# Designs tried in a protein design run: designed miniproteins, single chains, continued (3). Part 16

Each design is a single chain, and the fold is of that chain. pLDDT is the mean over its residues in the fold that is shown.

## One batch from the design tools (miniprotein)

Design m8562
Fold by ESMFold2-Fast:
Structure m8562 (fold): chain A 82 residues (1-82)
Amino acid sequence: SKAEELIEKGREALEEGDLEKALEYAVEALRLDPESREAVELLEEIARRAAEAGDLELARRAARALQELAPELVRAEVAAAL
């Protein structure tokens, strides 16, 4: 599917260290398939790596995308952590 292709491109961008491009692909994938755990996991990894690199704005953008595009999956994860 197109969402799967975007996830693959996002993973490639992550491997290349291009977190901005990885974020763009992951967000598009999640918009096409809001139930994609793979897109959610990719966005979570992008947020974590951005935060580790000190790019707090990119980390915040990834977290915002998760909250807006996959609220059901985010709610389940937060509930499990409480």
Scores: mean pLDDT 80

Design m8563
Fold by ESMFold2-Fast:
Structure m8563 (fold): chain A 66 residues (1-66)
Amino acid sequence: MLTEEEVLAGVAALLIGVGNLLRTKGKLEEALELYRRARRLAEEAGDEELVELAEENIRRVEEELA
């Protein structure tokens, strides 16, 4: 069975995936919200690679919104 940390990391990865889909459809604010949620869950999971991935996607969307 998955650990609590593995479940949190899995949900974070799914949120990044949905955020990517929203971003491709031009829904930048909605994508940004999902990436921020994913970053928080990845931080709780202790998954530094997922935190970095979420932060990179946040930066890209923030640049597109500027």
Scores: mean pLDDT 86

Design m8564
Fold by ESMFold2-Fast:
Structure m8564 (fold): chain A 96 residues (1-96)
Amino acid sequence: APSPEQIERDILAAFAEIAAALTKLYLEHHEVDPETRELLQKAIEELNKAADALRAGDYETAIKHLEKASELFREAGDEVFARIAENLAEQARKLQ
């Protein structure tokens, strides 16, 4: 059975992956200006990198990618997903 720490990392990684998937789905179904599209695509990349780092137990790298995703969502005007990325970074800090 996986350890409690592994389960916690996998849950946080899954939330980051879901946020990335929902952002991708939004871009597939909605017209957005090229600048906003580029910011959201970069946010997807940062969330996926954070998920990979979380699964590997690299909390420091995961936090940096989650913080970058939050900045990119804010620049794109998406305060809700920016807050989700910040909350994930906060939870990752508690697991260190």
Scores: mean pLDDT 90

Design m8565
Fold by ESMFold2-Fast:
Structure m8565 (fold): chain A 68 residues (1-68)
Amino acid sequence: MLSEEEKEKEEEILEKADREALRAYITQGIPAAIAVLEEYLKEAEKLGLERAAKELRRSIDSLRQLAA
């Protein structure tokens, strides 16, 4: 089970990903937002943050559906 510190880190990475993806979306569109989320997904997977990785994958899938 994840510690409280690991939970805090998961929320922090998700907040950073959301902010950067929104900025990319506004300036460069959906493909750029997806690219930002994919970078944060790789970071979350590298750090073993399974919940953050799952949430990022869900966000990426949702954006891909909107781009279709």
Scores: mean pLDDT 81

Design m8566
Fold by ESMFold2-Fast:
Structure m8566 (fold): chain A 71 residues (1-71)
Amino acid sequence: SMMEEEKKRKKTAVTLYLLSKHLGVMNLSEESRKFMEEAYEEAKKKDKELYEEAKKEAEETLEKYKKLLEE
């Protein structure tokens, strides 16, 4: 459904935004960056479950990335 697709898109946006906070700059369009920022703020305030899932995914991805660089 469109609702499920939108939820997946928002979760991906929040995950990428959290990753970008740790890694620095993402070379994205202004519209994409604004969408990510708005999705992050909305999830943090209104959808704690989605926020926590996105945060976990971002942290796990970041740890895998760090391990590859440090070995």
Scores: mean pLDDT 75

Design m8567
Fold by ESMFold2-Fast:
Structure m8567 (fold): chain A 60 residues (1-60)
Amino acid sequence: SNEEFLKEVREIAEAARSPEEHLRAVRDLYEKFYEKGYISKEELEKALRQLDIHLERLRE
């Protein structure tokens, strides 16, 4: 469910030691939710694209 996803995203944010660790953990969460059928492939691809942009900005 969307509420479960948002709860896990908040827990990851609180536990992450760095912005890079946070973004990688959120990527893993999106992939996990896709495998469980909670999100569509299109939603997964959009989320991963946004995460990649944020990760590249952190490297610069």
Scores: mean pLDDT 76

Design m8568
Fold by ESMFold2-Fast:
Structure m8568 (fold): chain A 77 residues (1-77)
Amino acid sequence: SEFDRGVADILLAVGNVLLSKGRYDEAAELYTKAAEIYEQVGDKEGARLAYRNAAIAYRKSGDVEKAEEFEKKAEEL
C-alpha cells in the first residue's frame, strides 16, 4: 500500500542518517526492514536500493558474508 511504502521510505531515510554516523549495524537493520516492505508492496526499485545500502552497511561493519548475500538479493530483483 501507499502507507507501507511511506514507512519503507522513512526507514531508508533513517538508515541513511545512521550510516552517515557510522552506526553500520543499526543502518543495515533499518535498510533490511525497508527492503522487505518494498518487496511486499511490489516496489522492486526501492527494494533493490535498500538491499544495496544494507550490503554497504554490512561491508563497513565487517560482515562480508551478509554483504554478499544482500548484494545477491538486489541483483535477483
Scores: mean pLDDT 89

Design m8569
Fold by ESMFold2-Fast:
Structure m8569 (fold): chain A 64 residues (1-64)
Amino acid sequence: MKVEEFKKLLRDPRETPSIIAAKLKELGVKPEEVKDIVEEYLKSRDPRLQAKAREAAKALGLEL
């Protein structure tokens, strides 16, 4: 499921915020499918996860 691949991508410690946009284009996930996950991760206490969630929101055109 693309949503599970999205979660794995954002939680993978080897992936940096700077490459999230490119990898999301390869994954082909729809913004509406991951909006709730992005909002949850933006509220995370992990600053790396917050940064990745911000880049994902920008790449997907999500209004938060």
Scores: mean pLDDT 76

Design m8570
Fold by ESMFold2-Fast:
Structure m8570 (fold): chain A 72 residues (1-72)
Amino acid sequence: SREELLEELRRLLEELVERGVISEEEAKQILDAVENGDGETVDRLITRLVAVAGAVEEAQRLGRLAREIMAL
């Protein structure tokens, strides 16, 4: 369900903030963009995550979750 995917996304973003990979502000921007169906902002923020933090696996997981949520 959309709520289950959003919960998964929230947990992943929380983990990335705790690990210092992204800021709380960046996590909020990603969540807001996904909720609003703003694919351009989602793509930009995920690309930055790979380029700045090298978090390729986390970026791929975020991208999959974002696409599934935005398709609902």
Scores: mean pLDDT 82

Design m8571
Fold by ESMFold2-Fast:
Structure m8571 (fold): chain A 93 residues (1-93)
Amino acid sequence: AAAREQAALEMTRGVKALEEGKYDEAIREFERAVALAPTPEQKASAYVMLAEAYLKRGEKDKAIEYAQKALELAPDNPFIRERVKKIIEEAKK
């Protein structure tokens, strides 16, 4: 579906922006990916990337908030759980 394709594209753009240190652009692209995500698992992945982008900006409270939102959507997904654990541990340093 077009929405699924667009969500994947926004995720790809967000990751490239994050790699380039363009954190505001990365956040915007990941916010769009969250809005367009057709499944809870894809939405959780986008929230994990949002949390990582906020962590890179030093916004630790927002990083924890979005990491927790990802866990709420995919609590039994081991990849989401591992990434969320690492984000929260880093944010608490």
Scores: mean pLDDT 85

Design m8572
Fold by ESMFold2-Fast:
Structure m8572 (fold): chain A 80 residues (1-80)
Amino acid sequence: MTPEEREKERERYLEIAKQLLAEAARVSGNDDLAKRAEEAKTPEEVKEIADELDRTGTPNSKAASLLVAAYIAIAAAESL
């Protein structure tokens, strides 16, 4: 992959992570955290928000699976 292709792929995975994390937060009843996820500008901010939701706990399997999917997307972005 070219450096430009890697950067675009990283941005794509970060956007996927933000969307999954915002949905996980909304399903968990945490609208403030969902808004923070949507407004996050850096991979570090996205990971901090994911870690906060994980510490707070996910109330159901849907929220838990969305959070796991968000972590996978974060890991994919960080591996590029």
Scores: mean pLDDT 82

Design m8573
Fold by ESMFold2-Fast:
Structure m8573 (fold): chain A 81 residues (1-81)
Amino acid sequence: LEEDLKRIEELAKSNDPQSVQELNRLALEAARKAFKEGDAETLRRISELVRQAAKNLTNPQYAADLERLAREIEIRAEEVE
């Protein structure tokens, strides 16, 4: 899981569509694993990384999609906690 988080952080630095799609996929996979394990801390970390990625994006549609994903993951963290 730490490798997934590191990869998400690296992808967050890129603005290309392929990196955004890969980040979205990895974030969803990591969040599902963390949710299944009851790991609220990891869910919050994923949400924070996704939100940071959204702030770095120049495309407003991609940024809005990632912000929505981050919010959803944060809600899941609250449900587990």
Scores: mean pLDDT 80

Design m8574
Fold by ESMFold2-Fast:
Structure m8574 (fold): chain A 63 residues (1-63)
Amino acid sequence: AMAQQLAQQAADLAIRGNRAYSEGKYDEAAKLYEQAASLFRQAGNTVAADYLEKKAKEAKEKA
């Protein structure tokens, strides 16, 4: 299982999502958060996945 690699990829996407959000690119941020959430869920980190799904929803509401 490549759980550590998936978690690292997810963390990178979440950081990129945070940057997009801070730049007002809410559609891009939402997509990045959704991708990060999917990878965290595959890695078994459901807490991080749920958090990022919530962040994606918030970004979509601002877009």
Scores: mean pLDDT 86

Design m8575
Fold by ESMFold2-Fast:
Structure m8575 (fold): chain A 65 residues (1-65)
Amino acid sequence: MLEEVLEVAKEVAELLEKQGKETIGKAVLEYFTDEAKRAAEEGDEEALKKVLEEAKILLEKAKKE
């Protein structure tokens, strides 16, 4: 799940960069990386699933731009 969160966050960042929002894309990638890493360090698999769901929602919003 950690790898899946990072993959989705990277895709969001790449889409935002293509839209000229590179700074926002970098912030999004950093935020999801930090949250996923924290949940993984705590062994909270449910928190990782929630972070993944949040990243996927943001990806869908970025695609509709």
Scores: mean pLDDT 80

Design m8576
Fold by ESMFold2-Fast:
Structure m8576 (fold): chain A 82 residues (1-82)
Amino acid sequence: NKDLEKLDELVKKLKEAIKNKDIKKAFEILDKLEKYLKEVGALKSASLAPELREVIENEDVDLALKALDTFEALAKKELESL
């Protein structure tokens, strides 16, 4: 599934940016991820991007990665339901 492959690639890039504490790059990737989810009709997951942005900005790396894992699981479930 091309949609799941693109989700996995964007999430992988976002995890690396978070681990490297590159907040600017993390936000750029998150914006691309939100846009992609909107384009494929994953509107519920796309609506969670602002909350994920706030966690990335305000929390430590471990909490940000945990929030991203939860977001990824929800996005995969939504894409599989489309």
Scores: mean pLDDT 85

Design m8577
Fold by ESMFold2-Fast:
Structure m8577 (fold): chain A 78 residues (1-78)
Amino acid sequence: SVAERVKAALVKLTKAVLDGNIEEARKYGDELAEIAKEAPPEVVQGATEALRQLALWARDQGNEEMAKVLEETAEKVA
């Protein structure tokens, strides 16, 4: 389902964020944004909220570049 594809992309993105891998975060963020175009509003809301929480975490870790990537991805998804 579209929801399962959104979840899979979000899992990959989360791993990239935890690894501090900006390049992979951008890649999976773009993948997530494309899949989200076909997703129901409730799935889009869930993904957007998860991205905002990840951005706050990244900023708390001192990774402003990662936080900006996640904020940009949230805007593309929403």
Scores: mean pLDDT 88

Design m8578
Fold by ESMFold2-Fast:
Structure m8578 (fold): chain A 55 residues (1-55)
Amino acid sequence: SEAARLAVSADFLALAAEVSRFLAEDPRVSPEYRAENAAAAEAAAARAAELRARV
């Protein structure tokens, strides 16, 4: 079903956001790569929320 597909996509994006946030907080990663991952984490989390809400 479409609802099941959206739920799976949202869960995947939520997991991707967590991975990107982990990289954004690792001081061993370059500042540039940390900034990129911080932006990616925010975008993925926002998209996951959008899919869950179906706004």
Scores: mean pLDDT 83

Design m8579
Fold by ESMFold2-Fast:
Structure m8579 (fold): chain A 80 residues (1-80)
Amino acid sequence: ERRREFLRRAALLAFSYAKTLIDKGKPREEIRAELRRLVDGLNFTPEEKERLLQTLDRFIEAMEKGDEAAVDALLAEVRA
């Protein structure tokens, strides 16, 4: 219960941070580096870290393309 809630909140925090960096016009490489630092600062297993970073890459791509449906689907996946 606590672990699942932690992972959900951490993922939502990472998404919010990614959106903030995209809105500031940061290049993709810089966004990835900042998200990597955020995730590295949190108590994740290697498997949880890889999964979250993969989901964040998909989120960045969807945001860059303006694909609102893909963004909404990724947020729903995290909230489930």
Scores: mean pLDDT 78

Design m8580
Fold by ESMFold2-Fast:
Structure m8580 (fold): chain A 76 residues (1-76)
Amino acid sequence: TSTLLVVSGLTEEEAKKLEEELRKLGYNAIIDGGDGVRLIITGLTKEEAEKLKEELEKRGYDATISDKTLRELLAA
């Protein structure tokens, strides 16, 4: 089952840079802009999501693992 990782509290510039870095590493990442900028990383295993969350938290990002579908996250 695919897991999502949501990174919140980003500027547009930070989101674009992080998206580019993650894409180079072979991850799928989507920038979700609104009242706040979020980066949604898709297609992860639970283990991959937990490892990536720890790395992003070390860099000072706010990262949350979600079991919701991409459609449900974008509709919220």
Scores: mean pLDDT 77

Design m8581
Fold by ESMFold2-Fast:
Structure m8581 (fold): chain A 71 residues (1-71)
Amino acid sequence: AQAEADAIGARYQPVVKAANYILKGDIEKAYELVTKEQLEKVIESLLGAGNITPEQAEEYRKKIEELEKKK
């Protein structure tokens, strides 16, 4: 219960930081903090909240694809 809630909070911190980097356009730093799947979920959440435009979401998804190929 409480220990589980604390663990969830700790897991959420990288996602929050990734969201802030995405808002700044720093996709590479966001990619270092979380997985591709988590980045896609963050982009969907930001788009749904109106924090980014559909055009920005498309650019960020393309950048993630480029980073995956660079591995």
Scores: mean pLDDT 73

Design m8582
Fold by ESMFold2-Fast:
Structure m8582 (fold): chain A 90 residues (1-90)
Amino acid sequence: DEAEEHYFQGMEAYKQERYEEAIAHFEAAAALAPTSILAGKAYLLQGEAYKKQGRLEEAAKYYEKAAEAAEAAGDLGLAKAAREKAEELK
């Protein structure tokens, strides 16, 4: 699955602190599988990558997108966690 491949490539880039590459892969994963649990996870990690770069406004935005995607997919636990992360940055 191309969306899952991008998600795992994004995680690998994130572990190597290649945050711009991680963000690009997570964006691709979410675009290929919108309104899925994968999209929620991808947006959450995209928010984490923005936070690592000190880009707190973008981090909050993508935590909110993660919550929306997770809620749409029925992952209420991920949706709650993402909303809490967004509020921590305000």
Scores: mean pLDDT 87

Design m8583
Fold by ESMFold2-Fast:
Structure m8583 (fold): chain A 68 residues (1-68)
Amino acid sequence: SALDERLRRSAEALVDILATLSPEQQRAFLRAAGLSEAEAERLVAASRDEQVALLYDFMRREREKRLA
């Protein structure tokens, strides 16, 4: 859907921004965004494609919670 495409593009853009930050800054940002410590650590250690998939899943779950 157009929404899913937009969420994926947002995840890709965010991953590109995170790549300009240190691992410590990345974890701090992700924690502030609502990820758990374990989720943030996993995402920082992941490949770019995995980071996009993990952020897309997180964004989708957060959107679904706001609609409930």
Scores: mean pLDDT 83

Design m8584
Fold by ESMFold2-Fast:
Structure m8584 (fold): chain A 62 residues (1-62)
Amino acid sequence: APPRPVGTGKNNQEIADRIRAALTAAGLPDEAERLAQKVINAKTNAEISEVVKEALDALRAA
């Protein structure tokens, strides 16, 4: 267990998996795949934050 969360490589996959599960459970599998791929391709925390925001907005709209 590394006590220094400075990297985002593996964290992007974990975030993508969580977004996918949540949106799929809400009945939005198309949005789930789209947003998960955006997270995986994100290179900055700002991009990840924007995708998470879109995922939450989609969940709220459902």
Scores: mean pLDDT 74

Design m8585
Fold by ESMFold2-Fast:
Structure m8585 (fold): chain A 56 residues (1-56)
Amino acid sequence: SEEEALERVRRLMVEAARSHPGATPEDIAEMERRLKAAPTVEEAVRIGRDFLERLA
């Protein structure tokens, strides 16, 4: 259940990054690596949010 929630968060964050006009393939790959290293949903959300803020 937590593993499934974490996978869903990772997918949503990656999709958000791909939809961002400022995101490059390299940025998306970096974000994916960071998200895979995140052990919790809370940490994955923080990583995704920080990354998207950097793109803005």
Scores: mean pLDDT 80

Design m8586
Fold by ESMFold2-Fast:
Structure m8586 (fold): chain A 57 residues (1-57)
Amino acid sequence: SAEREAEIAWLQTRLGLSEADARAVLEVRETRGPEAAAELVEALLNGDEERVRELLE
């Protein structure tokens, strides 16, 4: 949707995430909730590949 695409663009421009990572954050927010999405953002920004894999399981 246009709203979802706007949120993806915001995550890319404000946090420096790739489109794929921004989409993954929104999917985790939808399926696991906002705390899990926030943890994924932190893991992505810190380059914590192990934690990213855990949160995407």
Scores: mean pLDDT 83

Design m8587
Fold by ESMFold2-Fast:
Structure m8587 (fold): chain A 62 residues (1-62)
Amino acid sequence: SLEVLRRRQEIEARYQQQVQQIDLAEEHQISKYPELADFFRQQRQRTLEQLRQRRDEQLREL
């Protein structure tokens, strides 16, 4: 249905926006503490995995 397609687009748009915010936060943190770059990359990866799981659950509820 058109409503399902619209809600899917909204979920995906929100997910992409959150990914961009996380990427900017990582970039900022690495800029301040380059010696901890690997730590911040690992933290980002875990955060993104949780975000993907939440997105996938929202999409399944459509």
Scores: mean pLDDT 88

Design m8588
Fold by ESMFold2-Fast:
Structure m8588 (fold): chain A 77 residues (1-77)
Amino acid sequence: MLEQAERLKAKAEEAEKAGDYKTAGQYYYMAGLLAEEAGDYEQAIEYYEKAAEYFKRAGLDTGAKTAEERAKEIREK
């Protein structure tokens, strides 16, 4: 599970280097979901915050807010 999250992070980094911020945000969000499911809340927060940043860069305000809300919810537990 965590290994899959790390693979998604690598794909997000490739998309970021290509300037594909929408795809980078999507991969970081997926990595966050897997980290959260695995109970790695520190990693999940980091991935969701990265997803929010790239969704904002892509003009995807709804996606950015969703990722920010998930990170905040984990921090409040």
Scores: mean pLDDT 83

Design m8589
Fold by ESMFold2-Fast:
Structure m8589 (fold): chain A 65 residues (1-65)
Amino acid sequence: MTKLVGAELEAMAIGLEAGADVKVELRDGKLVVTLSNGTPEKKEEAARRIKEVGKEFGIEVEIEW
């Protein structure tokens, strides 16, 4: 599986599981994830998990609130 596709799907799933509004974009091989609404604890947990996905796939991750 392409790293970008895999990381995008995992990031989207993590954000949705956390109950946040999530938007995922791919720019120049970089994964940009916007997390809005939801509790601060859930957003922080989702952001950490998404960053771990980036490390596993070797992709740079940027989180926006």
Scores: mean pLDDT 74

Design m8590
Fold by ESMFold2-Fast:
Structure m8590 (fold): chain A 60 residues (1-60)
Amino acid sequence: MLRFELEFPSRELAERTAREIEREYPDVRATVEGNRLVLETDLPVERAIGLVLRVIGEAL
């Protein structure tokens, strides 16, 4: 299992992003801790990195 932590400017943005990830990527578990988004997945590293980059792109 791979775990990524992303820090956002606000908790609301982290929560919105987590909800969008859950809709698009059901194999990824998204948890919000304050203004941080924790992504947990069993995907191969290459695909997991692609998802993280996509999330950053959507948030910015």
Scores: mean pLDDT 75

Design m8591
Fold by ESMFold2-Fast:
Structure m8591 (fold): chain A 79 residues (1-79)
Amino acid sequence: MKIEELKKKVEELVKRAREAQEEGDYKKALELAIEALEVAKELLKLLAEEGKISEEELEEGTARLEREEEALRKKLEEL
């Protein structure tokens, strides 16, 4: 199940980011959070390919995730 595999990967990356934050490794936490957003974009593409979301929903969702990723990358640059 490709969709469930990507959902699980996002969950694992979020867990690793939380663990890094608890250890005080804020740079690693941000890097893992950015990776989770990249996987989430891949998940949106699969949802569109399987007809579960529209092409318009894919474009809107991708744009939102890209804005969040840019914000996290700026935080990483400030560290």
Scores: mean pLDDT 83

Design m8592
Fold by ESMFold2-Fast:
Structure m8592 (fold): chain A 76 residues (1-76)
Amino acid sequence: DREAEAERLLAEGSAAFRAGDYETAIAHFERAYELADGRDWAALYGLGLAYRAMGDEARAREYFRRAAENLSAESR
């Protein structure tokens, strides 16, 4: 079940992020986004948070922008 796997990856990515393992968090959030066929705003938001924590403000800003656009599309 792709949805269940994506939810698990989001949870594992969030756990890695809280542990300060931003590289593992990014890997899990990227995989969750792929499984959601590019439609998961939560995975994009997680990627933004992880890149910001690593000091990549430009990449973080782009992911936050994409997350906002994705959330707006999901609301319709």
Scores: mean pLDDT 82

Design m8594
Fold by ESMFold2-Fast:
Structure m8594 (fold): chain A 55 residues (1-55)
Amino acid sequence: MPLSPQEVTRLVNEAAKRSDLSVDELGALGAAIAGKSREEAERLVEEAIERVKRR
């Protein structure tokens, strides 16, 4: 099932708490995970966090 808008917001907020993602990066992440399955969205969140950690 695709993620609801509320679940997208929850995952973006979780990523923000775990990393130094900018507002623009959080917006891009939200757009990327919108309409994805929960498993794919969670994977994309982890990939975004890992990219920030490697800066």
Scores: mean pLDDT 78

Design m8595
Fold by ESMFold2-Fast:
Structure m8595 (fold): chain A 70 residues (1-70)
Amino acid sequence: MEKLEESARKMAKLTFETAKQFLEGGKKSGNLESAKKIVDRSFKRLIEIAGKLSPEVAKEIEKAWKELKA
């Protein structure tokens, strides 16, 4: 159980780092809106999947994602 929770958090962290780099690339190329749509869609799917494994981890990911989007 701990291993799965730790893996989920590591995956979320890696996804956030990748999303940040992707959004910066989109901003520099003038395609920020398209980049945001892809990132938003990816996080929504991640939260849905994480929720099936652990509601607490999904809630934590959702909170972090909302902060990133703001």
Scores: mean pLDDT 73

Design m8596
Fold by ESMFold2-Fast:
Structure m8596 (fold): chain A 98 residues (1-98)
Amino acid sequence: MEEAVEPLIKALQHEDPNVRLAAANALGSLGPEKAKKAVEPLIKALQDEDENVRLAAARALGSIGDERAIEALKKAAEEDESEDVREAAARTLKNLQE
């Protein structure tokens, strides 16, 4: 499990935003048990320079369902410059709290 997750976690730090976007989406598709190690890297991706990477990170954190993301998702829902990112973070936050 760790070896499959580690390349995707490393790809979240790639210089190309399309690579970071693909990595965030792939990590979200692994589900909660396989992607646990990616939670902290995905929390950092909520602050990515690219709006689409931040959207993918918010959705991936929702799919994983780990409570460690709650504070970062609250901040993204209130402070992100993109309406789409704020809405995605707020929706994910509701799902984690229900």
Scores: mean pLDDT 83

Design m8597
Fold by ESMFold2-Fast:
Structure m8597 (fold): chain A 68 residues (1-68)
Amino acid sequence: MTATEYILKAAELLAQGKPDEAVVYARKALELDPTNAVAHYVLSAAYEQLGKTDEAAQHRAKADALAA
């Protein structure tokens, strides 16, 4: 799988209400492309659904910095 394929899988899992699995696939995307802003946005959304607000904020800030 490519980073894009992992991101799409993570986004699908979030839509299905599976944020724990979405975190796994979003992290796989970052293993392939550590500067991928979209992967950081997906991780942020997954952590928000898990109630992990601090982790969500960290990934959101990283995504915003990478997208600038």
Scores: mean pLDDT 84

Design m8598
Fold by ESMFold2-Fast:
Structure m8598 (fold): chain A 66 residues (1-66)
Amino acid sequence: SLFDALDENGDGKITKEELKRFLQMLGKKLTDEEVDALIKRFSTDGDGYLTKEEFEKFLAELGLQE
């Protein structure tokens, strides 16, 4: 899956660095602050990570699928 491909460390979470790399692959030129804002918007726990469900919601907002 796309989540598993991005979760290179296998911890079941998408880190800021993994999300930033994904966005760069999509041709999105975002700053660290903009990536932090996206994580804050979609993360319910405030841990600075996206769980699989939060990542799926993020993809849905972009019109993409897991």
Scores: mean pLDDT 73

Design m8599
Fold by ESMFold2-Fast:
Parts: sequence; C-alpha cells; structure tokens
Structure m8599 (fold): chain A 62 residues (1-62)
Amino acid sequence: PVLSEEQVDKAVELQKKAIEKYKKGEDLEKILEEVRKELSKFFSEEQVEDLVKRIEEVLKSL
C-alpha cells in the first residue's frame, strides 16, 4: 500500500469518530463535511473523496 502508517491510523480514527457521531444522531452531511476537512490535512483530494465515499457507505449500512 502507498499509504503511510500515520495516514492509515488517521483514516481509521476519523471513521470511528464518524460512526460514533452518526449513532448519536448527528447529521450525515455535517459528519461527512468534518471528515473531508480533517482528511484533507493528510490525503490528496482524490484520496479524500474516495475515503469520504467509503465512510458514507459504512454509515448508511448501520
């Protein structure tokens, strides 16, 4: 994989936080906006959009 350990850890951390917020009843669009903003600090634009899409799918499957 081309991702660093720091990038993998950050993606996992943000996904866990997104799941917790969604279970607490926070708005999906707001959660995805916060995730996109945080991911953009560590990932390229294309990687951010792919990861946001994956997180959205996870939240919708809960």
Scores: mean pLDDT 80

